# Designs tried in a protein design run: designed miniproteins, single chains, continued (5). Part 19

Each design is a single chain, and the fold is of that chain. pLDDT is the mean over its residues in the fold that is shown.

## One batch from the design tools (miniprotein)

Design m16674
Fold by ESMFold2-Fast:
Structure m16674 (fold): chain A 64 residues (1-64)
Amino acid sequence: SIEDIFKPASEEERKELEELLEEVEKNPENAALATAVALRAIALNDEESKKRMMELMRKAEEEK
């Protein structure tokens, strides 16, 4: 139903995304991983994970 679209991410989904974000932080040169994690964060519509991904991207830009 339409209400399912607005449900918050589950604890397991948030934990999985957190682990993936840590992998991106460890491997900032892996653009494919960063892209996959960003798409996952958008799909889960989790504001906290989206903010963390944006910060990781900003940090990568500063390291240029």
Scores: mean pLDDT 68

Design m16675
Fold by ESMFold2-Fast:
Structure m16675 (fold): chain A 68 residues (1-68)
Amino acid sequence: KKEAEDYIEKARKALEEGNFQEAVYYASKALGIDPENAEAWRILAEAMEGLGLTGSAEYFRKKAEELE
């Protein structure tokens, strides 16, 4: 989980900078390590929405909510 948290931190920073593709990359890496991390699913959802992929964003947002 510590390695997953490092990827979450990078994904958050990418979202803050508007680098949605980088946020998707790091959030996906975090989920590969800890698939139950709700924050990673939320970051992925927000990044997908930033990319205009609203259907994917809705799916990932629902996944994050189910894990909380």
Scores: mean pLDDT 82

Design m16676
Fold by ESMFold2-Fast:
Parts: structure tokens; sequence; C-alpha cells
Structure m16676 (fold): chain A 70 residues (1-70)
């Protein structure tokens, strides 16, 4: 599902951030913020809303993690 894929992507981003250089973390943060923006621009149906909200949450948490590591 979209939710599961977003969660996996967020976890992968966190793992990359742990080993990344400062420059790589900044690039990753920009990518995560762009993903979040795109997800927030969607107009979810009631059936998709939970998945989109979970994806946005996962992206925010990953971005916060990366930002904290900078």
Amino acid sequence: SAKEQAEKNAEAAKEVAKKASKEEREELLKQLEEEKKQLEELLPTSEEQEAIEAAIKAAKEAAEYVRKEL
C-alpha cells in the first residue's frame, strides 16, 4: 500500500542519514520536504486520506530526524 511504501521510504531515509555526510543529509532533507509538499497538495478521497496522512507523517518524521542530524 501507499502507506507501507511511504513508511519504508522514511525508514530508508533515516538509515541513509545515519551514514551520510552533512551535504548528503541536506540533500536528503530537501527531497523529503519536496515529497511532503507534493503529498499535502493532494485532495484525498476518504478511502485514501489515512494513507496520505500516514505518508505525510512519515515524511515529516524522516525530515525532522535528518534535520536533527545536521
Scores: mean pLDDT 71

Design m16677
Fold by ESMFold2-Fast:
Structure m16677 (fold): chain A 63 residues (1-63)
Amino acid sequence: SEDLINRAEEALKQGKYEEAVELFEQALKENPNDPRAWKLLAQAYAKLGRTDEAGEAAEKANS
């Protein structure tokens, strides 16, 4: 999970938004109780124009 989060954050910084989504989704399948990862997933979805998915991930971050 920690390695996947680190790789996902790097992908996000590099503008590799689809790769970041895949890596954050994998990390959150292992540990869904990570508000930071949900928040960053929401950001990646928003960058891709996936507005509904960004909203859902943001709600998970606040739960």
Scores: mean pLDDT 85

Design m16678
Fold by ESMFold2-Fast:
Structure m16678 (fold): chain A 55 residues (1-55)
Amino acid sequence: GLLERIAMRDLKLSPEQLAAARRLVAEGASPAEIARATGLSPEQARGLKEALLLD
């Protein structure tokens, strides 16, 4: 969807990294854990987590 396009373009995430982020968010992972898995900053990971929870 639109969120996947935004995440891959603006955050430079691969489809595999986005899938990993979605799984981690579903498991209740912290922004720090998402950042470690994706290579994002903690601030970017927090924003991504919030966006995925609203999507």
Scores: mean pLDDT 76

Design m16679
Fold by ESMFold2-Fast:
Order: C-alpha cells, then structure tokens, then sequence
Structure m16679 (fold): chain A 65 residues (1-65)
C-alpha cells in the first residue's frame, strides 16, 4: 500500500495539520485544511511510503485551485 505522511504549514511556519493518508487522498486533505483555515497558499512537507519504506520526501507550495 502507498501512504503519505504530511504536515501543512501556513506562510509564517505555523503547523496547521499533520497526519497520514493514502497517497491518492493527499491533495484532497490538503485542500480541506486550506479551506478550513482560509488559506490561498500552504507549505506542505510529505513523506511517501510503499509497504512502510520511504520512497519520496518533498516540500511543496500548494495554491488553492
């Protein structure tokens, strides 16, 4: 199974949410956090795992669609 651990920050570096979701559900969860906090821009750290093994780590800026 493919899972992603995530942390969502505002532009001032405040942690707003963190958790673990299926990789395909990550963007929906990020947009939900952004909507709940009134953010047009968020900084997201993510660690993607396949069968418990880390395969990718990334930090990205996400803009509201």
Amino acid sequence: MVTTEYKVYDENGNLLAEGTVKAEDLMAEIYKVMDENGLDKAIVESTTKVDGKVVKESTRVVYRP
Scores: mean pLDDT 81

Design m16680
Fold by ESMFold2-Fast:
Structure m16680 (fold): chain A 75 residues (1-75)
Amino acid sequence: AEATRARFAGAAAGLLKALEQGHDPQMLSRGARVLAVEAREAGDEEGAQTFYRIAEKLEQGKVDEAKALLREAAA
């Protein structure tokens, strides 16, 4: 459980860094959806819901809201 949490926290930190480096939010939304599926398969329903919300915010162009969610997930 803690190892799974650490993995997804690291993935969230990676997505946040990519957004801050100017990578395309639409491309990163696809990555967030993949992470949501992986979190669900690992039994982390809260992580899955968080990554689905991040993907939705990125798809809507709400980059600042997505960054806030990524900072929470990376902690």
Scores: mean pLDDT 82

Design m16681
Fold by ESMFold2-Fast:
Structure m16681 (fold): chain A 68 residues (1-68)
Amino acid sequence: SPIVDKALEFIEKEKDKERILLVARTVLDYAVGTGDKETVDRVIEILKKKLPNDPEAQKLIEEARAKA
């Protein structure tokens, strides 16, 4: 999906935590809603790499895993 690929590229290059979390949440909601488990896993790995000790990122990962 072109929109997913652009969103993932954005998250990988973004330095602002709030923007990373906002875009990641939007992509996760879309991926969970469409059953795109591969995109869910890709977002989780990016969040683990960029925000490994962030409680809000960890909560997003847990919510996405529970729904996927």
Scores: mean pLDDT 83

Design m16682
Fold by ESMFold2-Fast:
Structure m16682 (fold): chain A 84 residues (1-84)
Amino acid sequence: MKEAENLYEHGKKLFELGEYEEAAKAYEKAIELDPEDERTADAYANLGEAYEKLGKLEEAKKYYQKALELDPENEKAKENLEKL
């Protein structure tokens, strides 16, 4: 879905700007609109990283685990979960 893709890209831009709370909201909305999208594992990994930047380590762990449930080879989720 184009709207989910646009929200995912918006979340990435917000993350680059250091707006981690707004980035997390954008990723959550993207996942909600299209949970079966090929980017959903990456969206969960990016959502985990946003929560990690916010100091919410338990939430970060949950989202990295969700990313790995969808894509066991997701390097961002694997590497960041191991560092928690």
Scores: mean pLDDT 83

Design m16683
Fold by ESMFold2-Fast:
Structure m16683 (fold): chain A 80 residues (1-80)
Amino acid sequence: SMEEKIKELLEKARAVGDPEQLAEATKISEEILEVGEKLLARRAREQNVSPEDVERIRKLLEFNAASILLIRVQRLAAQQ
């Protein structure tokens, strides 16, 4: 499931990064989610997107944010 994939990415990020690296990467991931949610809310209103499609897009945003978190943590760990 999408939820299982998101959980796996988050667990991998926690395994790779130290607490400081995780905090830095999480900040960027949270900003991506905030911008994504604002754009989704705006587009849903303007284009009359169904609640089911909004929820599907929200899960894709969460998956993308988790993927970026892992990539960012891997990059930070590699710089040491």
Scores: mean pLDDT 83

Design m16684
Fold by ESMFold2-Fast:
Structure m16684 (fold): chain A 66 residues (1-66)
Amino acid sequence: MKKIGVVFGEDGEEAERAAKELAERSGFDEAIGLQTTDKEKAAETALRIQKETGADVAVGDLSLLR
């Protein structure tokens, strides 16, 4: 089953980097960084990706990963 990691945070570059690191460590197939502090927006984006791809999508908050 395809796995996609989504990390959101105020800094889009940091979020993308953190998502990439998590993907490598957790065996995710893809990683996506979102420049947003809105957890609801991040969750909505993750649900949309899951519906479009059929993948298992995990969402992380950059501020909680630091």
Scores: mean pLDDT 77

Design m16685
Fold by ESMFold2-Fast:
Structure m16685 (fold): chain A 66 residues (1-66)
Amino acid sequence: MKFIITTSMDTNKAIALTLQLLGNPNITVTKVGENTFIITTSMDEAEANALKAELESDPNISVTEV
């Protein structure tokens, strides 16, 4: 499953989020812009949907399914 995320947080917080996501071996993160990342998951659909919901719970994060 693949998501585009856009953040309204500062650069240091965006880096911290990226490092947290990279801690999961089923997640690959590609930086596309200053505050825009592509997340690719090798997890099942239920786990990928749970990750999307967790990210969307942060008001500084916008998630778009690809």
Scores: mean pLDDT 78

Design m16686
Fold by ESMFold2-Fast:
Structure m16686 (fold): chain A 57 residues (1-57)
Amino acid sequence: SMHAERAEQLAVRAVILAAEGRAEEARKLLDESRKLATTPEGQESVAAAERALEEYA
């Protein structure tokens, strides 16, 4: 679904922003991704991104 694809894209972008030191922007994108993550695949992408953001914190 388009929502699942968008959730995955936002999660990936959040990880990239976190790696760049842009933690606040990364968290905002992760929150948007979480709202769109209605599928198991999307939810797993969000969970992986959450773990990655913790490593960069």
Scores: mean pLDDT 79

Design m16687
Fold by ESMFold2-Fast:
Structure m16687 (fold): chain A 78 residues (1-78)
Amino acid sequence: MIVVFEGDDPAEVLRKILEALRRGERAIGVATAPDGSRMVAVGRLDENGEPVVEVYGSGGDQDRFDEALARARAEAER
């Protein structure tokens, strides 16, 4: 199951992703900075069972955000 988290604090979103990974879940996080820029993060476990988080920046551009989110979903489904 893939869990999606949204928030205004990147550190809080990352913490929720790491907690979900600890439970054996895959997670996607979206964080919005005060300047309106957005970040998409994907959490997964590697071959050794260690948590790995990949981060995709989108800036304030909606099209770039949609691309980052689509990439994150594809990566989470691996």
Scores: mean pLDDT 74

Design m16688
Fold by ESMFold2-Fast:
Structure m16688 (fold): chain A 68 residues (1-68)
Amino acid sequence: MKQELENKLIGLTLRAIGALLDGNVEEAQRDIEDLRKLSEEAEKQGFTDVAEAARKWAERLEKLVKEH
């Protein structure tokens, strides 16, 4: 269901941002991995907009993790 994937996208993104603000890089890395998995799942279900959003957020967060 698209709404369930959208809710997961929001939750994972906010959790990752919170982890980065707290300096918890390990938690942020796990959340980024979950965002990439969500992107693949959304793509398989034909929800390209959700898949693209999840991928873009994962990329942005990954860059923030690498710049320490």
Scores: mean pLDDT 83

Design m16689
Fold by ESMFold2-Fast:
Structure m16689 (fold): chain A 72 residues (1-72)
Amino acid sequence: MDAQAIVTIPNATEEDIEAVRKAAREAGVSYVVTKLGDNAVVGLHGDREKVLAAVERIKEAVPVESVEIRDL
């Protein structure tokens, strides 16, 4: 079962963005990072279990403002 997650990171630094990329790669999910003003918005897509693992790794590594998870 596929899922999508949207993670918002406030005042994201380049270190925060690199931590996100690492977490997504280690979990084996597709990712897109978009800067929206001071925030970074991260789209994650893949198998539900892998998406959830990526979200948890991101939450451990960087401050997270919000997470939305959708089953596809």
Scores: mean pLDDT 84

Design m16690
Fold by ESMFold2-Fast:
Structure m16690 (fold): chain A 65 residues (1-65)
Amino acid sequence: MERIVVVGAPTEEEAEELARRAKEEFGADRAIGLVGADGETGMEEARRLEEETGALVGVAGTGSA
């Protein structure tokens, strides 16, 4: 089963770094960074990807600053 991690960060640079780290730490096949996304937006995107692909999708790095 393909594993995807969605991460959110306030900047593109942080989103890329967090996506890279999450992919390595969780052993995911793909990582997707969302710029300016909160936890709710990240969860919605993860749910959408899970429904479209059938992959196992996780969310990390979003909470609210």
Scores: mean pLDDT 71

Design m16691
Fold by ESMFold2-Fast:
Structure m16691 (fold): chain A 56 residues (1-56)
Amino acid sequence: SAEEHALEALRAFNAGDYEAAEKHIDRVEKIDPELGRATRGLLDQARADGVRIEVE
């Protein structure tokens, strides 16, 4: 699902794998463009602020 790809993007980002995170976001944007943009914005902001994103 789009939500599963979004969670995988957040996990990849937290692991420092920005390339994998971008690929997961691209999948989200193809399924749910609004969720994809929101996820990208969240990652961009977290990277700029130097913080991790909370995921289960």
Scores: mean pLDDT 81

Design m16692
Fold by ESMFold2-Fast:
Structure m16692 (fold): chain A 76 residues (1-76)
Amino acid sequence: SELAKKIIEYAKEMTDPKEREVARALALAIQQGRKVDLPRLAESLGLTPEEVRAIVDRIAEKLGLPKETLEKYLVE
């Protein structure tokens, strides 16, 4: 998936390891046609679900995409 590839390339430029892991999890889900369990991912990283969603929205913004493009891969 070109979208997953772009997310991974952008993740290499991230300095925050938790944000990189959110980007990696999102890209993997997109590539596999799956969803990200938002509360589970947040728990694994010591973040709130709202913080993970904010990171996902920021990734969409940096890639010039509507936030809905990436948020559709998140489930609670």
Scores: mean pLDDT 86

Design m16693
Fold by ESMFold2-Fast:
Structure m16693 (fold): chain A 55 residues (1-55)
Amino acid sequence: MLYRTTAPVLTSNGEVIPKGSVLEVLEEVDENVVLARSLDTGIEGLVAKSFLEPV
């Protein structure tokens, strides 16, 4: 499922996924957090669902 970031997201690895990036959800960690990968950069990280909107 594809989502777009509504704000810049800092990953646990110290990398930033920019606002407006399209992410592929790889795993649902819990009801509020997913593991996602940026299709633009390949950066993977934990992202709060509140920063995501459906594409």
Scores: mean pLDDT 79

Design m16694
Fold by ESMFold2-Fast:
Structure m16694 (fold): chain A 73 residues (1-73)
Amino acid sequence: TAAEIGNEVRKFAEQLGLSLTQAMNLGALVRELVEAGYSPEEIAAKVREQALLMGASEEQAERLARFVKEKAQ
């Protein structure tokens, strides 16, 4: 479900070293975008941009985008 994908993304963000608040926000974003019917590619791009805006490194943002793309398919 969208909620399950969002929770997986939150856990992965925490594993990458993002704060709990950052990880929760990214998980919630993924849930909303999945429920709204965005493509896996669009969701990955939006998550990458949001992670960078929140202060994540390029490496963290890229790993998150790839993870999201795989899970949202």
Scores: mean pLDDT 87

Design m16695
Fold by ESMFold2-Fast:
Structure m16695 (fold): chain A 60 residues (1-60)
Amino acid sequence: GPMLARAKMAVPKLNDDELELRPGDLVEVLEEVDENHVLARNLATGEEGIVPKSALEILE
């Protein structure tokens, strides 16, 4: 199934390639970018972007 995660904290969008997160947002992890970052889709907003892995709790 899809790799799902939940945002543990608020993450601001500072650059166009980043994803804004609110605490509790469900995201689908699409791709690992590097050891500390993933490309994810916010299921509440439909937006995609790069987020730090430290902001996410992996669910599935």
Scores: mean pLDDT 84

Design m16696
Fold by ESMFold2-Fast:
Structure m16696 (fold): chain A 55 residues (1-55)
Amino acid sequence: MEEKAYQAARDAVKKALEAGYSREEAISQGFRAAMAAGADVDTARRLAEKAVEEL
């Protein structure tokens, strides 16, 4: 489900930003987390970018 992929992306992005990584690195971490949760490449990219914008 998209909701599960978004939660995975958001959690990965939040963790990366809290650890001091750049916005670009946080997006990369969120992208990989969303794909691991079952999102396709296009959806994972969108969800990672949305997660950074909302945090």
Scores: mean pLDDT 81

Design m16697
Fold by ESMFold2-Fast:
Structure m16697 (fold): chain A 73 residues (1-73)
Amino acid sequence: MEDLKKGQEYAAQALAMTKDTSSSVEDVAKVGQTAADYFNKVALSGTEEDRKKSFEIIGQIQDAAGKKALEAS
């Protein structure tokens, strides 16, 4: 499913940005939101397994972004 692949690509980019000191929390949020938009399409038309993977990845991005935000505070 193309939406799952694109979601995973943007999710990987967002996670990499959480470890990059030159990337802001706002930049991570924008890329993470793009990944979430693709995962929302997976939730509407994807398999049960694809939906579970999508929710797990969203959780990972939120946790990593939260850590970066705490470090920036």
Scores: mean pLDDT 79

Design m16698
Fold by ESMFold2-Fast:
Structure m16698 (fold): chain A 60 residues (1-60)
Amino acid sequence: SVARMVAAGVPRGAASRLIELARAGKNEEAAELLKALKEGGLSDDAARTATGEVQRAAPR
């Protein structure tokens, strides 16, 4: 969820975008955004949380 990512340290706007990209099946764009966030100083814990939430939001 967006709330779980925000609690882990992901900015709310980025968290919402990651979930929207994942739900749309845009996994490459979601991965690129996550990489940019990590390069911008996102913690390893926040990055792990974001990766897990993106995987849960992706269509089966």
Scores: mean pLDDT 80

Design m16699
Fold by ESMFold2-Fast:
Structure m16699 (fold): chain A 100 residues (1-100)
Amino acid sequence: SERRLRLETLITLAIMNATLAIKEAKKGNLEGAIEGAELAKKAVERALEEAEDEETRELLEKAAEELEEAIKEAKEGDLEGAIEHLEEAIEYLVRASEVV
């Protein structure tokens, strides 16, 4: 139960930071988009340390991959590509929150 609450909190933090990264990217703020995506990825990595079931772990791993691609695209100046990967990451994170 406490592990579940910690997982839910970390997934929520990841969604919040990915959403902020999208907002910053839409403003053309490359640094803000990168920072938000990196904070979201750190939250996902911490959630993976807490997750024991394979379904939750698979969804979190897919979210982490999408966040890494978003960071890469943002660093290369492709904010549209970064937004697409951030949106995919949020979709995986929402699905993870439903199975936790």
Scores: mean pLDDT 90

Design m16700
Fold by ESMFold2-Fast:
Structure m16700 (fold): chain A 101 residues (1-101)
Amino acid sequence: DPEKLKEKEKALERTKKLLEEAKARSPPPTPEQQEAKEKAVKKLEELKKKHSDNKEFVEALDGLIETIDMLASSPSPNVVAEIEELVEEAEKLAQKIEKEK
């Protein structure tokens, strides 16, 4: 149904524009959340450099970086702890990959 497809495409474009406008209006993260995010992203980027030949692991780390970015924008009081937990999980996965060669 080409007509239904065109209507869905128009709705999706409208939703994308609204989402971009909403991102521009989001409150800035707290200094503690921003620092935790920057430390986490730096560690994950270092892991990406060490394992640059492992495409699946690099993609997983990119997904974690995106998740951390979303968490750092959250008003949750547990954001810092959640970010630290994700970094610990990534480091454990890296150790497992190194053992498997």
Scores: mean pLDDT 73

Design m16701
Fold by ESMFold2-Fast:
Order: sequence, then C-alpha cells, then structure tokens
Structure m16701 (fold): chain A 73 residues (1-73)
Amino acid sequence: MSDEGIEALVDGVLADPARAADVIAGARRTGVPQELVDALEAAVAAGDDEGVRREVGRIARWLAENGLTLDFR
C-alpha cells in the first residue's frame, strides 16, 4: 500500500464512521492480526484521531510487509 493510500484510508475513517467499519471488516477479511484490528476499533470508538492514524499506519505496514492489499468487499 502506498503512503497516498494510507492517507486516503485515514481521511476516510476520520470523515465517515461507516468507512471505519469497512476498513475494520476489510482488515479482518484480509487476515490482519486481531491485535491490530482491535487497536484500530478502540481508537475509532474513542474518537482518537491520532490513534486512528497510528493504527491505520500499523495495519498498512503489516499488509505491505506481507505483500497483501486491503479488500473492502
């Protein structure tokens, strides 16, 4: 995932709660570790914009390291 893709995901999650649910569901479908998904859910639930940016970044890094892309189906 590109840096531009990470920024788009962060902006989407912060602008629309429905987008947050899609990102979380996509991460679970892609096989992202539950600890990373749980951390993103907690940040979204708390309204922690910096936490959301950090946890989306962690998920994006994990996906890149494993040669995977987030699937929003």
Scores: mean pLDDT 74

Design m16702
Fold by ESMFold2-Fast:
Structure m16702 (fold): chain A 87 residues (1-87)
Amino acid sequence: DIEKKLEEMYEEIHKRLAELRARTTDPALQAEIDGLEAEVERMYKNLKEAIKNAKNQIEKDIIDALLEIFYVTTRKGLDKLEARIAA
């Protein structure tokens, strides 16, 4: 169920963003967190729409691959922000 997978990834990402936001008062780091959050919201909307419009298994498999790419890329961004906040 790719819809459930997207929702679970989205919830994990938002929890991590909230944790990062709570750990810093640096305006520059807050702005980077806000920027990543805005990009996550845009990608979530696009993927949710793509899932809704998928007509066959091949389209669903492509969307699942895009979900994995989005998740891995977003987690790398979160890890970099976390490292900078910890420094």
Scores: mean pLDDT 85

Design m16703
Fold by ESMFold2-Fast:
Structure m16703 (fold): chain A 71 residues (1-71)
Amino acid sequence: GEKKKKELEEKLGKKAKENMELGKKYLEQGDGTKGTGYMLRGIGDAVQLALELVKLGVPREEALELARELG
């Protein structure tokens, strides 16, 4: 269980964080279209992480908290 959880955090969690940070950077530069697009992609990655963690038997509250920490 734990090993698969770490694999998902590295794959989806890293992508979510990178996309959200890139989105924030574009928003700060005045590119609202690009910024919003990357933010939404990062949120989508975080939601996917939460769903996959729940499928592995992680409590819903813990999975949601991990996804929330990425945003």
Scores: mean pLDDT 80

Design m16704
Fold by ESMFold2-Fast:
Structure m16704 (fold): chain A 71 residues (1-71)
Amino acid sequence: MEAFERELERLRRLGELARKMGAEDIAQEADEEVKRAEELKANGADPQTIAELARERYRELVERLAEWLNA
């Protein structure tokens, strides 16, 4: 439970930061990942598995945001 909530909070913060920086595409993708994680939980998926997937997506989005800033 706590790991799931923590990873979702990280994705939400990333989406807000990306939006404030003008990286709208990355912000939208972060919002979609939060929605997907909530849907998986609603469908009875294991919270640990969801947290691991969210963490992986967060890493990918952070990498893309860094590349966007340096483009």
Scores: mean pLDDT 84

Design m16705
Fold by ESMFold2-Fast:
Structure m16705 (fold): chain A 109 residues (1-109)
Amino acid sequence: MEVERLAEEAIRAAEETAELADRLAAEVPEVAALARALASHARAVAAALRRGDVAAARAAMAAAERYGAATVEALRAIPEAAPLGEELERAMRELRRLVEEYARAAEEA
C-alpha cells in the first residue's frame, strides 16, 4: 500500500513535470529542444513507475535531471523567463524526492 501510494504520487509528479516542460517548449523557443527532451524523459519515468521498474525509473530520472538542469540554466540566462526556471527547478526537486522515496520503499518491500 505505501509503495503503491508513493508510485502514484511519483507518477503524478512526473506527468506534471512533462506538462510543464511541454508548456516551456511552446512559450520559450530558446529552450524548446531541451524542454521537449525533458518532457520525453519525465514521461519515461512515469512509464517505468507504472511497470514497477525501479532501475528504469532511476535511469529515466537521471536523464530527466540532466535535461532539467540544462533547461533551468538556459531559462535563468533569459531575465523574463527566470521565474519559469525557478518553477521548473522546484518541480524537478519534488520529482527527484518522490522517485527516491518510491525506489527506497520498493527495495525494502
Scores: mean pLDDT 88

Design m16706
Fold by ESMFold2-Fast:
Structure m16706 (fold): chain A 64 residues (1-64)
Amino acid sequence: MEAVLVVAGATPEEAEEAARIAKEASGATKITVVRVPSAEEARALAERIRRLTGVPVGLAGLER
C-alpha cells in the first residue's frame, strides 16, 4: 500500500531516515515524504491528507 509521512522541521537526511523506519514498521510498499517547517503545519497537513485520500499518514519531527 502507499503511505505518506509528514515530517516537521527536519533536514532532507532526517526525513529520509524517518521514512525508511516508517516503511519498515508499517509494511507500506511506498512512502511519500512531505517536509513542513512546523509541528502545527505537519499535524494539519497529515489530517487533511488522511481525510482526502484515506491513505495511512505518519508524523515525525514533532519535537524537533
Scores: mean pLDDT 75

Design m16707
Fold by ESMFold2-Fast:
Structure m16707 (fold): chain A 66 residues (1-66)
Amino acid sequence: GDARAQIRAGAAAARAGDAAAGGELGKLSHEKGMTPNQAGAGVAALAGHLGGDPEAAARAARMTSE
């Protein structure tokens, strides 16, 4: 399946205040065997170039680099 599209949709919905979408994104990351750092980096990249706030994307990238 297209994990990138699902992560992008989940990130956008979570940003809009949908906690259930955030939970679904977490499950998807776990099923794909992603570490939290890898999942965060993927979400930041998708938010940056596929939609969302560039400042939020930069903040997420900074968090995952720690």
Scores: mean pLDDT 52

Design m16708
Fold by ESMFold2-Fast:
Structure m16708 (fold): chain A 58 residues (1-58)
Amino acid sequence: SAAEEARRAGREAGRAAAEGDAEKALQYGMNASKHMAALGEGGARAALGAGVEGARQA
C-alpha cells in the first residue's frame, strides 16, 4: 500500500541520514514524498515518524 511504501521509504531515508549518506537519504526522502502526496497529511505523518525510527536504529 502507499502508506506502507511511505513508511518504508521514510525509515530508509532516516537511516541513511543518520549514517551520513546524504545521497541515499535524499533519494529515499523523494520516494517517501511521492507516496505522501498520494495519502495527504496522514501519509506525511507516517513517513516522518518512520524516518525518526530509522535514524534511531542506525
Scores: mean pLDDT 70

Design m16709
Fold by ESMFold2-Fast:
Structure m16709 (fold): chain A 74 residues (1-74)
Amino acid sequence: MSEEEKVLERIDELLERARKLLAASTDPQTQWTLENLIEALETAKRWLKEKGDLDFAKAVLDEVERQLARIEAA
């Protein structure tokens, strides 16, 4: 797979993970955070497809992974 394809797959995995957490969440603040993370991932995916910006997409992935891990650990 190309680097772009690998990053796109990782974005899709994090989107599924975030949506699953959102569906299970009952806390409004956590729901708001998860909605923002989903929007950030969708933006990164769009920019990667339109502009090929791998560095931006990777930075978003790293931040979203950190935040999802915190939510899952809480």
Scores: mean pLDDT 84

Design m16710
Fold by ESMFold2-Fast:
Structure m16710 (fold): chain A 88 residues (1-88)
Amino acid sequence: MEEEYQKYLKEAGEAINRGDYKKAVEYFEKALKLNPEDGTVYSMLADAYLALGEYDKAIEYYEKAKKVNPRFQKAFDAKIELVKELKK
């Protein structure tokens, strides 16, 4: 479980580095199934959805990241407002 979690995070990061945001989303979703309380993975998944132009999903996952990591609420609120502006 823990080895698979780290493997999915590594593969998601490698996918992002090559611009494959769709594959990054798949790996982050698999990671969240193993550890659903990792707010960092929620924010990374939101960033990947934003890169894909999936604005509603990006907002959804930033809101989830904010719930798990309320200490970073201001940063996530700023990202959510940015995404809302991009939707026009």
Scores: mean pLDDT 82

Design m16711
Fold by ESMFold2-Fast:
Structure m16711 (fold): chain A 80 residues (1-80)
Amino acid sequence: SMERLRRERERRERDRRLLRELAKKYGVSVGTVRRLIREGYRGGGPLSIRILAEVERRRGPDTPRSQEVIQKWEEIKRKE
């Protein structure tokens, strides 16, 4: 479907833009953001979970796993 191919290209462009924006915002490499997305949260510092939570929010959380990452960051913020 031509519609499906267009949506795929638009999604890839949004993902590339998101990676660049987050890398610049948090002062990390694009590779670091991409690795965090691929590997998930491994119990590192608050910066890692903050980046992941923002990725999940901007992609539109549509899975229980995405909701869990966002919830974990909200809990960390509230305890500070």
Scores: mean pLDDT 70

